# Designed miniproteins, single chains, continued (3): the designs that were tried, part 96

Each design is a single chain, and the fold is of that chain. pLDDT is the mean over its residues in the fold that is shown.

## One batch from the design tools (miniprotein)

Design m11320
Fold by ESMFold2-Fast:
Structure m11320 (fold): chain A 77 residues (1-77)
Amino acid sequence: MTEEMRRNLLKISAVGTLTVIDRALPKLSPDQQARAQAIREEIQQLIADLDAGKITTDQFQDRLNKLDAEVAAILAA
């Protein structure tokens, strides 16, 4: 597997999380929307950092997993 293929698969995963956030936003309270929007911005920054070579694919995956857990917690509240 090429490094480019790994990067593309991780970015697809991140876009999936963004899609979950976007679909949930209209159903959330204002406080939950603010929290979800902050996570959305952090995911976009992670994609930018990955593309700029500032973080490794392993670092990206670890951070995305933590953000996925935060999204799940917001949706469960």
Scores: mean pLDDT 83

Design m11321
Fold by ESMFold2-Fast:
Structure m11321 (fold): chain A 88 residues (1-88)
Amino acid sequence: MSKEQLEALASRVEETLELIEEDKEELKKRLPEEDAKEAEKLLEELKEKIRALAEAVAAGDYAAAQAELAKARELLAKIGEIVEKAEA
């Protein structure tokens, strides 16, 4: 991955963190309290993984970046299942 690609990912990550914060507020209004609370916890964990990914990318640590990306994907899948189940 080139330096420019790494810089582009870092820029996108800040935008992604803002979107996660917005999603957290929207889910609190849209889902039942119990499901919203669980989704909020997972979104906070996702935010931590996205920050760790950005730091690893900035440091050029591809192995760490891939590990954090894998964790973020697992959290996204769990959040998706909660939202689908609660809205069904």
Scores: mean pLDDT 75

Design m11322
Fold by ESMFold2-Fast:
Structure m11322 (fold): chain A 88 residues (1-88)
Amino acid sequence: MPTPQQWLSRAIQMSRGTPSQGEQMRDSIVQEAQRSSPDQSNIGMGMMYGSTIGVSQTQRTYRQSQRDINVARSYGGNGRVYYQRQRR
């Protein structure tokens, strides 16, 4: 089982961010998962970014990461913490 820290590291790499940005990305992904599925179990699984409960959760978080990657590339390929560091 990948730990939340390992998953955050992967998400950071995909967005070309930093470890500090990983916490903010995780929060953003969890928030979107919560809005899409108000179920507490769905929220927990979104935080794990895993596939223990459902594939749909993995797809939602993956698409969110893809959006962040695309935004980073729009900034000239230098997707860094500065575009999301203030996100809370």
Scores: mean pLDDT 46

Design m11323
Fold by ESMFold2-Fast:
Structure m11323 (fold): chain A 101 residues (1-101)
Amino acid sequence: MERLRETLIKVLKLLLKGDIVGAQQVLFDALLNASPEELEVLNAILSDDVDAAVAKIAEALGITDPEIKANLKKALTGLRNRDSNVDKKEIQALIDYLESL
């Protein structure tokens, strides 16, 4: 799941910059080269079910921290709603966590 981790970091960095379109493009590009396991998680991220997306990401990357799961949900909700006005501190903490994996 290394490619999934790297993809999420790129998406979050673009979201941190307010580049929602760029973040969505990174997800679509990842789908084209995804393994079956990565494709399941990426499809969940692109779905309307943010809670399912958080659960699939947490399972794939071994995330057990409820605060990190909550920050994932906020970031994915912002991405889904095309909201560039996201909490940058929470997104940065999520990036730092994923880069530590």
Scores: mean pLDDT 80

Design m11324
Fold by ESMFold2-Fast:
Structure m11324 (fold): chain A 83 residues (1-83)
Amino acid sequence: SFKEFLEALRRALDAVAEEIEAGQAALRAGDYAAAAEHFARAAEIARALAEEHRESDPDLAAAARFVAAIAETEAWVARRMAE
């Protein structure tokens, strides 16, 4: 149903936001390994969201792919800082 669809979409968006916020908090604390893991999880959730909506909502899918690319870049930077 439309309500179930919106609830699932909200949960996915909330999950991406939570992982990004946790990654940023880890960066501020100097925990680069934890930051990399959080940003990597955010990227995976965003990619799944983009794939799920690829045909039904291309604008949402494009936005989710953009968020995934940013999160993956943040994860890469954090991994380098962990060295």
Scores: mean pLDDT 85

Design m11325
Fold by ESMFold2-Fast:
Structure m11325 (fold): chain A 118 residues (1-118)
Amino acid sequence: SAAEELIRELLSDERHIRLALALVRVALEGSEEAAQEAARLLVEMGLSGEVAADLLRGVYEAGARKGLGESLFERAIELSGDEELAEALRRLLEAIRSGDPLAIARAAVEVVRAAEKL
C-alpha cells in the first residue's frame, strides 16, 4: 500500500516500521491483532501497559468515529509533560479524523519517533 511504502521510506528500524504500520491498521481497520502488536512494541519502547492500552483504545475510537477520539486526546493531555509525544498524538487524531491513509501514516511515524525518545 502507499501508506506502507511511505512508512518504509521514513523509518529504517524494523520495530519502528512495525509499530507505525500497526497504528495505521488499528485506525483504518480496527484490527485487534494490530492493536496487540502495537501495545507490545510501545511497552518495549518504555511506555507502561496502561498508557499503551489507552493510546490504542483512543486510536481505535477515533478511527471508528466514537467519542470524537476523546481517549486519544485525553492521553495527549496526560502526556503533556512530554510536549513532543503529546503534539504527535494530537496530530495523529487530526489525521485519523481526515480519513486520509497517507496523513495517518505520516502522523504514526511522528508518534513512533516521539515515543522512541522516552
Scores: mean pLDDT 83

Design m11326
Fold by ESMFold2-Fast:
Structure m11326 (fold): chain A 81 residues (1-81)
Amino acid sequence: FTEAVLEAAEEVAEKEKEKHPKAAKALVDGLRLYAELSGVVPETEASEAAGQYVKENVSPEDWGALVEIAKEAAELALEKL
């Protein structure tokens, strides 16, 4: 299921990359980090590491765009499940 979420996030990021390139990239990179860590560390640690990565790579003014892109990716992932 993580694969479907990553595919959905990449698809939404591709559409939004011209408007919000930093937010789109951070979402995809953060989800990839989460997916890589989920097999090695507890889920809470994977979530914290991914969240920290996003926090370091997305400015506060771009946070709203990140949330919108994440919601669209989640909706698309649910449709693919």
Scores: mean pLDDT 73

Design m11327
Fold by ESMFold2-Fast:
Structure m11327 (fold): chain A 109 residues (1-109)
Amino acid sequence: MQPEVVTLSDEEAERLRRIARETRLMSLIAILNGVNPEEYREALVLAGALLSALERGQRELAAEVIEEIERYNKKLREILITELGIPEDATLEELEEIVNKLMEERKNK
C-alpha cells in the first residue's frame, strides 16, 4: 500500500513546525521528569526528524506522520498540565526555558 502523501502550504508547514517544536520540548520535559521515557523518546525522535525535514523545505509528508505528531502533541499537553503542573498556555519560549533548567540541573549533579 502506498502511504497517503500530503502536500503542505506555507501556512500548514509553519503550523506543523510549531507543533513539532512544541512536541520536541514537551517530550524532553516528560523524559527528564521520568514520565513514560520509552514512549516519549519515540515522540522526541519523530518530532526532531519532522522539524529537520520542514527546516530543509520539505513540503510532502506522509499523512500518518502528521497524525502521529498531532496525537503526541495532544497527549503531552495533557500530561504536562495534569502530572507536571506546567501551564496550559505555556509558550515555546517558556518550554525552552524549562528544558534548559532541567538540563542544567542534570549536569550539576
Scores: mean pLDDT 81

Design m11328
Fold by ESMFold2-Fast:
Structure m11328 (fold): chain A 86 residues (1-86)
Amino acid sequence: MTEEEIKEREEEILREMREAGFSEEELEIGRELIRALKEKDMEAALRALGRLLRLFGVPEEEVERILREARSLKEFGELYDEYLRK
């Protein structure tokens, strides 16, 4: 994926979030999440996700549960990348 394609995907996600009624602060956290995913920094991505969930008023126990599920997806993503490398 080229830098131009990545930027187009970022703009598409941010547009969908704006249309869904997300605030500018929520969009800023969304941008942080996208950047972390682009850099393959899953810990930064999980921190951004946690901040977004807390901003939405999600209880801390629920945030921890969601972040645990997101870590499982990271492990799945790593396995998928390994499969593509063969």
Scores: mean pLDDT 68

Design m11329
Fold by ESMFold2-Fast:
Structure m11329 (fold): chain A 82 residues (1-82)
Amino acid sequence: MEEARRVALETARAVKERAEAGDFFGAAVMAAMGVAAVEALAPEPSPELAEAIEHLRRAFEAALAGDAEGAVEHAERAEEAV
């Protein structure tokens, strides 16, 4: 569980950093890889971790749409949820 939380937190920070730099593709890739890693580490996540995963998925969608503000907002919400 702690490892999954650490990966979620590191992913949220990486997604935010990439999106703030205008690297939408990098932000989307980081979000997708992070979600996959967290789900592999925690198949039955806690409510807090599940909320973080949902926000990382929304950050991925925002990054794919070129919405930097949305990607940053959801990455910050994912970090807050963990």
Scores: mean pLDDT 87

Design m11330
Fold by ESMFold2-Fast:
Structure m11330 (fold): chain A 89 residues (1-89)
Amino acid sequence: MEEKIREANRYLVAAQIALIGASIAKDPEERQRLIDTAIELAVKAVKLYKEVDPELARQAAETILRSARQAGLPDEVIKRLEEEIEKAL
């Protein structure tokens, strides 16, 4: 359980960093790579938290979505992130 929480925390932080990177990226290919990476990491974090506590998974999901919104990512990216996270919950 402790190892799963630590792994989930690492994915959560990495997802948030990737979202910020995507918001700043000037190159379309780099931006898309960072978006795809952020979604993959977010899903991994949510799935690991869910194995420990469904409430932690929901809190992680809300944290990730808030980070994406605060970073000013396009609505289409936020919708895709929401859809993939919802499938993981």
Scores: mean pLDDT 86

Design m11331
Fold by ESMFold2-Fast:
Structure m11331 (fold): chain A 86 residues (1-86)
Amino acid sequence: MAVVGAGPIGRRLAREHGAEAIADASDERGREAAEELGIRYLGSMAGAVDAARRGEIREIIAVSEETAEAIRRQLEQLGVEAEVRA
């Protein structure tokens, strides 16, 4: 399971759900969050989508419904099935 968004809300969600990976639009913020949490950094939202495409991630939690909808749209365009929630 991965979290998309590495601000305070995303870091909280990653801790609460035991996330194995995190992604963020800011490379600096995403890397910092991954190091703080001891989990994998996937890069941007596109990196999380690519990890799901490779079957490495089956569930994505987004920090907002807008982010969740953007991820669902990309997964649909690629024919990739993963659970996405906000």
Scores: mean pLDDT 88

Design m11332
Fold by ESMFold2-Fast:
Structure m11332 (fold): chain A 69 residues (1-69)
Amino acid sequence: EEEIATLRQRADELEKQANEFKKKSDEYENEAKKTGSPSLYAKGMKYRNEADKLQKEADTLRAEAESLE
């Protein structure tokens, strides 16, 4: 099924991007904690928020694929 396969592939891609952004968020937050830089803390928060958005989109696409079965 082309449509279901496409949705699952897109969900997998978004989940990988979310995981990458989450790791970047952790790195920036750890560096901000070490250096006391508010700029690095802000960057960490931005990556975390973006990761959450990507994860939600991936979850939505997976649910949509399931509904088509």
Scores: mean pLDDT 82

Design m11333
Fold by ESMFold2-Fast:
Structure m11333 (fold): chain A 114 residues (1-114)
Amino acid sequence: VSELLSEYSPEVQQAIKNLDNTIKKYQPSWSDEQRTGLIVNFLLANKDDSDEVIIAKANALSEILKNCSLEQSSTAIYALLNKPLSVEEANELKTLAKAGKCDEIVKYSEKLLE
């Protein structure tokens, strides 16, 4: 992970480190391979994403993992990892998660997959 991150801006590197630490804290049963796979093979695999979009997605994913169950957040996690999202769309997911509105995250993320 750290070797691949050296290609990215310091701001992206910091956002990814914050996300990795959040996953370790809130999903401690996940292996290093599972965390690395999520970040490298999905989040960072969207080559069309700008640094700003990567940072927004990483921050949204961190807040979702802090505040919502995996069952409530699965569609939002899928959208953040696999779909081209705007900064505004990722920030809306982050805002809903920070407010504890996990049911609204389900509805919003389903709309993002349309």
Scores: mean pLDDT 81

Design m11334
Fold by ESMFold2-Fast:
Structure m11334 (fold): chain A 83 residues (1-83)
Amino acid sequence: GKKQLREKIKELIEQVKKAKSFDELYRIAKEILELLRKMGVSDMDIDIADGLIRIAVGVGRLTKDLDWAKEMVVKIIEKLLEE
């Protein structure tokens, strides 16, 4: 149900905060997006979020700022969880 999916997403957000590389960060973010799709977030909103996450990860790679990229990914995901 949606409650179990929300709990799994919260666990994955904690994994995002602990990610040790940009590749790990993006893999976890993609897993969260698939769970959000299963929760009924529209394909359009998922595609926009994926685009924004790819930009955040790309900027983080260019600036060598993994912590900033993690914060941006979390903010994007949390926005999709808002009513």
Scores: mean pLDDT 89

Design m11335
Fold by ESMFold2-Fast:
Structure m11335 (fold): chain A 92 residues (1-92)
Amino acid sequence: SPLELARKLATLTVLRSGIDFAIKKNDEKELELELAQFKAHVDEVIAQIKDPAAKAEIAELTKKAIEAAKNKDIDSLIENFKKLLKVAEKAF
């Protein structure tokens, strides 16, 4: 439902904040856990979207966001995350 996807997008925002915090703390173990939870939650969002082009774009933006986080590039993480949310909201 529209409300279920909106709740999943809200949860992604919380998880992104956790990733940011783990990077700032230089906590590699926490970063890996937060990234795994973020990826799993994005996969659930992708599963609820019907448009294959939107699914592919969200997958690509997720890959870029995770890569940025692993490189401790918070600005690129936030940029790709914002684009991901916009695509998901529009595809819904």
Scores: mean pLDDT 87

Design m11336
Fold by ESMFold2-Fast:
Structure m11336 (fold): chain A 93 residues (1-93)
Amino acid sequence: MVLSDEEVETILEKEEELKAEIEQARAELERLIEEGTIDGYDSNNNRLDPEEAVKRFEIVVEATKLAIEAAKAKKEKDYETAEEYMKKIEELR
């Protein structure tokens, strides 16, 4: 299994905090895009378009949600479902 028991407990203890942070960050990102104040750079030090910044943020959001669901499945000893969620995270790369 990809997640350790310690990692599962850490994710689940922070589940509500992570979800609240995601919702707040999403609202803030949408506000900054509408105001035209968002700045981001890629690995080649080129400024990101707002649309690309949103796409990258959505990937991080989905990966975080999938990690929470994988942790829940592993805690319930549903190892098959946990592995499927972890594979989906790898596919977001």
Scores: mean pLDDT 70

Design m11337
Fold by ESMFold2-Fast:
Structure m11337 (fold): chain A 70 residues (1-70)
Amino acid sequence: AMPDLLEQERADLGAGQGRTLAEEGKRVGPEAYERGRRLGEEWLGDPRTRSAGLAMLRALDEAVEELRKS
């Protein structure tokens, strides 16, 4: 079955936003991560933005784990 292209586009957008917020967290501190997680949770509440929210939260979690290992 072909994936929904709109869902893929939303997921790509969310991942990009998550990476941007992760870089801001490195620069300005943990409040940026908290804002990113809140935004991702809000996006999870709407089926139209769920894929973007999941991608954002995943990108943030991966960035936090990399910082912990460094």
Scores: mean pLDDT 69

Design m11338
Fold by ESMFold2-Fast:
Structure m11338 (fold): chain A 70 residues (1-70)
Amino acid sequence: SMDDDIYEALVLMVQGVARVMLGPDAKITVTKDGNTTTIKAENGDKYLVVDVTYDPEKKSVTLTVKEEKL
């Protein structure tokens, strides 16, 4: 569905932004727990953790920056 396509595109976009911010050598770990995909990017002392959460009732995607050190 369009919601699934947008959700997957946002997950990929966050990974791309993390690589731009932390560098191409950034280690990216993607984990999924229910409707939340957590993207953790690390490069040396720098890190970024973002949750991408889909709400099926509201048909919305929320991006939450959980942790950052840039």
Scores: mean pLDDT 82

Design m11339
Fold by ESMFold2-Fast:
Formats: sequence, structure tokens, C-alpha cells
Structure m11339 (fold): chain A 57 residues (1-57)
Amino acid sequence: EIDPTLTPEEIDDKAIDYVKELIKQGKSKSEIRAEVRKRFPTVRYKRAEIDKLIDSV
């Protein structure tokens, strides 16, 4: 589901962008968490930043 040529940092950046898109679409906090976990299960370095963005909903 994700490009295997992406570095972990690039995957984390794409996860952040995806969270921002879901927030822009008016998705609920729980829905955003579920979608991000499903699409980006291997987020390593920016998990706290992603959690903070979701908590801003």
C-alpha cells in the first residue's frame, strides 16, 4: 500500500500530510487515527507529531 522505495522519514512525512488532509475533510479524531494506522502502520519518528495533529481536531 505504501511505496517500498520510500525512506522511513519520507513515510512519516506522507503520514503527516495524510492526517492534514483528513482534518481538512472534517474527519473525526477516531476516524483519522484509524485511517492513518491502516495506511501508515510503520510510522517511527514523527508519531508524537501525528498524535498532536489528531488531538487538535
Scores: mean pLDDT 74

Design m11340
Fold by ESMFold2-Fast:
Structure m11340 (fold): chain A 71 residues (1-71)
Amino acid sequence: VTPEQQQQIQQLLQQIQQLSDEAKAYVDALIAQAQAGTPEQAQQALAQANEFIREGSRQAGELYQQAEQIR
């Protein structure tokens, strides 16, 4: 693995981490709003948070596979 390839892999891993951090902040904000809202709004917010996490995990997986292709 060349230094340039290592740097590209590191950048992809940082992008995955950034997506995870942003997803956590988004979910935390939705949970906070759900705690202040009605039970029905809480259920909708949690469902939205779960869908967002699921989609983010899929995108992170694609980035991980992209990094694996760099050897």
Scores: mean pLDDT 73

Design m11341
Fold by ESMFold2-Fast:
Structure m11341 (fold): chain A 79 residues (1-79)
Amino acid sequence: LAERAEELLEEARRALERAKEELEKLKTASPEEVPRLIGRVLRAIGDAVDALLELRRLGEESERAREAVRELEELLSSL
């Protein structure tokens, strides 16, 4: 259980970091690149959501899990 929870936390953190990187690219993107970058952001957000939902299903209530959820909420509010 502990190893699976750590794997899911790492997966969520990696996905959130990818989403943030793609969002930063949007600030300097050409109009032609915007749809592709939005697609990447949404895909990364989906990966993070899936990992966090699985963590909740496993009963993981650590501060790290709560921080990842807050980070996702902040990212979504930045769209």
Scores: mean pLDDT 79

Design m11342
Fold by ESMFold2-Fast:
Structure m11342 (fold): chain A 99 residues (1-99)
Amino acid sequence: MEAVRKAAKAGIEAARKTGPLGGAEMSRQVAKYAEKASPEAGEAGRTVADAMIEAAKHGNPRSAALSAGGAMSAVAQRDGPEGAELAIKGTKEGAEKGR
């Protein structure tokens, strides 16, 4: 649970720092790592990332950041503790790429 909370919080903060597209990129990175444990988790993460990119064009940056954090948390929950660790790793790499 703590790892899931850290992943979600990190995702929201990084998305606010880099904007809505940064949040979507973090979701993509989480999906890539989650796919190594479960293809279904990776697919779900990619679907959410694509939706976030579209929303960023029409939505409020704050709401996009919150949605990105929620998506990462959902992917982490799907894979359990292992997924939470992958979500944290994906968050860090996504934040770097979403600068």
Scores: mean pLDDT 57

Design m11343
Fold by ESMFold2-Fast:
Structure m11343 (fold): chain A 105 residues (1-105)
Amino acid sequence: NIAQQLRDALRNGDRARLRALIAQLKQAPDEVKAEVLRALAELLRELASAPRNGDPSSAAALLDRVLDALGLSREDLFDLLSIGSSVDDNRLEDLQASVLLLLES
């Protein structure tokens, strides 16, 4: 439920809804946090891997534009990703590392 709402908010650039969902997510059970974080990581990976005319710098620029449109900084994204770090999931850790590598590129 929250994961789908987050995807819709990201797609529509609805900053107010996204901020409300993030606040709600912080109080959600760990299983829900992990599911949302995985969905967000998959979306970010898709944005990073979606090159038509694709320059890798274009993927990073697209991510920055998405974050800016959402009123989020890279630090805010890192905080959101770190919410899931209390959940023991090796795949989640790998996805976080991949997203961080993209943000540093």
Scores: mean pLDDT 60

Design m11344
Fold by ESMFold2-Fast:
Structure m11344 (fold): chain A 83 residues (1-83)
Amino acid sequence: DEETIKKIKDYLENLYFPVESKEWIEETAKKLVELGITTDEQIEKFILAVLFNRLLKGKKVITKEDLEFGLYAVTNKKPEVKV
């Protein structure tokens, strides 16, 4: 769903801390949609998990590992090597 992918990308692009690589934003959005994470509640849980993991690392940017942690938190499955 192109509309849902765009919505997730908008969430990630409007975070207080930028994502380290813009390419990961699109890949992550597509992955979330593939996993059925399409509702606002599910997307919010993903974003909170990403921000929480970033906070624990003390970084000013959101890394690939933070996005992978978010995926794990909302799917309860191990993240894939590529996000």
Scores: mean pLDDT 72

Design m11345
Fold by ESMFold2-Fast:
Structure m11345 (fold): chain A 102 residues (1-102)
Amino acid sequence: SEEILEKARKLLLEIEELVGLIGIMLGVAKIAKADPEKIAELERILAEAEALLAEAEKLLEKLEKSEDEEEQEKLLEELEKLLEEAKKLLEEARKIFKKLKF
């Protein structure tokens, strides 16, 4: 349905925003010449977040091509799980960022 498609697109945008925030934190840490170990931890978190975004993009493409509402609902649920995982990665990034010595 159009409602499912709209929800799916909104979820992807939210995941993109969270991944972008992690990228900004990494950028700030690098400019501030933070501890190389903490920079490496943020780089790993960003890589995991970018991989989740790539999976979310694939799920949205499958959802947009599907004509089965039950399949669309299942794909939407998987997108919601990816958003929750992205939120966890952002929280991990925030915890590392708070421990940075400038």
Scores: mean pLDDT 88

Design m11346
Fold by ESMFold2-Fast:
Order: C-alpha cells, then structure tokens, then sequence
Structure m11346 (fold): chain A 74 residues (1-74)
C-alpha cells in the first residue's frame, strides 16, 4: 500500500534526524490515517501538526518539510 511506503520513508528520515520516538510514531500514524484522503500539502500540514502535539515546533516543521519532500520523490 502506497501510504505504508510513505509512512515508512517519513518515519525513517525523522528518526535519522534525531526526532524523538513519540514524534516519529505520531508522524507515521498521521500519514497512515490521512494519506488516502488528503492532498500532499494538507497531508504535510496534518503530519506537522501531529508531531507538534508530542514534540517541538522545530520537529513539527521538519516533519512537514520531510513529508512534502518524500511525496515529491514518489
């Protein structure tokens, strides 16, 4: 499933960047729940918001950018 590949790639990049486990899991969950229903820009925003609730604003912004970058590469 395309959403699972996207969630895996986003999670891997955030983990590599040093985002805490709770932030990585929040990002993966947001992708899995929303990838099939939201546009790329709306999905990136949702992922950033989910990470921001459990981590820092810097991690939220990184998650948003990473999600857009991964979507552009797919």
Amino acid sequence: MKSQILAGRVAQRLYAAGVPREGVLAAAKAVLENADTLSPEELAKAVGEAVGKVSSEEDAELARRVTLEVLEEM
Scores: mean pLDDT 84

Design m11347
Fold by ESMFold2-Fast:
Structure m11347 (fold): chain A 75 residues (1-75)
Amino acid sequence: MKILSIEELKALADELGVSVLTLVKYIGRGLNEAKSKEEAENDIKVLKEVAEKDKDPEVRKVAKESLEEFEKKFG
């Protein structure tokens, strides 16, 4: 699934009946299980946008931590 913006992420969370935090945790988990940087490219872009633009500091923190763990593993 290609999520392009924080607004699209919120719309998806509402449609699925879950919190934005839950959806961000799910994306972060998928990022850590990725076998290649190419497979993770869309998840990285989404999490970077969330880390910069989301109004919830807890959501931003989870996005940043997931990105930092990925960079330590593959960088």
Scores: mean pLDDT 74

Design m11348
Fold by ESMFold2-Fast:
Structure m11348 (fold): chain A 80 residues (1-80)
Amino acid sequence: SEVEEIAKKTIEIVDEIVKKVENDPSVSEEDKEYVKIWAKNAKIYAEFLVKNNDLEGAKELLETVEKKKEEWEKLIEKRK
């Protein structure tokens, strides 16, 4: 379904953020833990949206996750 496809994209982006944060030595342990908790909650919510066939909710979550990825990438660029 479209909701499942959007949720899959959301989870992929979330996993990319976690991987980048986990492998960045400039990120504090506190921030790494925060991102992991956020990621776990985002995945749980994505699964909930799929179970309820909530297309609008899935689109909103994807947009939110894409914005967080952009914010993180900007922080990495400022470090360079």
Scores: mean pLDDT 81

Design m11349
Fold by ESMFold2-Fast:
Structure m11349 (fold): chain A 86 residues (1-86)
Amino acid sequence: AEEAREEVRKAAEEGVEALLKTLIDYFNRAINGSEEDREKALAAFRELLSLPPSVIDEIHRLAPTLPAEDRELVQSLTDFIRKILL
């Protein structure tokens, strides 16, 4: 859990593209993986929620440049996160 949060923080420092890739990896693990993978994904998403809202907006801007499979996953992820922030 803590390792997942640190990975998100480091990716955010590296840039939004790195952050997006890290989040997609965790989301894919949550869908196809074990309960432990889902817990790690939730920790990563909670860390994302502590970042400025502009980061979520930037992720949404980059989503159309991704492969179709990843775009659908990112859209689902951003919708989920925005609902929690509201």
Scores: mean pLDDT 71

Design m11350
Fold by ESMFold2-Fast:
Structure m11350 (fold): chain A 72 residues (1-72)
Amino acid sequence: MSLAQQQAALDALFPGVVARLKAAGLSEEEARRLAEIAGRLALRLAQEHGVDVVQALEAITQSILDNIERDK
């Protein structure tokens, strides 16, 4: 997968990540900021460690959600 294809996949998934974070109790601004951070981290993991960018994004997003649930 090229860098451009990885970025396109992240762009397509971004609204869904924001929606999931908002559903977990974050404001739109916080959800968008965390989604951007998660996307950048997923891209870095894909580029540096050869992991699938979509799987990396899902794992990072789930980790954020698990931390929010744990803090209840």
Scores: mean pLDDT 81

Design m11351
Fold by ESMFold2-Fast:
Structure m11351 (fold): chain A 86 residues (1-86)
Amino acid sequence: MEEIKELAKRATELATEVSKKALELAAKYGVEKALEELEKDELAKEADALAKKLAEMAKPLLDDPEVQALLKEVQQPAADAGKQLA
């Protein structure tokens, strides 16, 4: 459980930073250019990798409401940014 909490915290922090960067790039250069830059961005790739690792570690604990809440929290920044970029 401790490892899942720490991983969720890092994943949420990275997702938040990537989302902020995406919105800043979109405001400066437009959505198309922002998406191109994010595809090459190491931080965006790291955030995606951590989110996938968290999902795999959480699979056997999906019945735990605390784990469900952590997974929701990690996905929210990316979902919100995607909505603003659309």
Scores: mean pLDDT 74

Design m11352
Fold by ESMFold2-Fast:
Structure m11352 (fold): chain A 74 residues (1-74)
Amino acid sequence: MTREEAERLAREAAERLGLEFRPDGRTLLSVMRALQEYREHGEVPLSPRMPFEEFSRASQIAYEAVRILQERAA
């Protein structure tokens, strides 16, 4: 996955969540890691016991980016 693809997915994910997207390295790294985990294992290791609102902004955006990829693959 390219950095440009990860940035586009992160921006779309942030917009879906009503969050402002900043193309910072932490958010992009979180998105790229989540997408790599999804490709490698078919699933992102999420903390399902943690309320979504308690996720870091970067983690929320990364999770939503994986959801976008899952929707496109269906």
Scores: mean pLDDT 68

Design m11353
Fold by ESMFold2-Fast:
Structure m11353 (fold): chain A 82 residues (1-82)
Amino acid sequence: SMEELMERLEAEERDLGRLYALELLLAVEIAIAEEKKDEEKKKEYQERLDRVRAALRERAAEIAATDPDPVARASAREILAA
């Protein structure tokens, strides 16, 4: 299914911008599920969001510590502060 494909792609994602986009998209999906009172879908999206946030923080921490571009490091620190 498209949902299973998205979950597999999310598990392997390492690009900071795409991880950030996935975090925002999953937050929107959680809000929609909450409005619809779909507790099962809300829980599924929350678990996916937690995994994406963990990957995002790991990648942002790596960029903040190692990236030669000071703008990239500043952007990564802002993500970690949120």
Scores: mean pLDDT 79

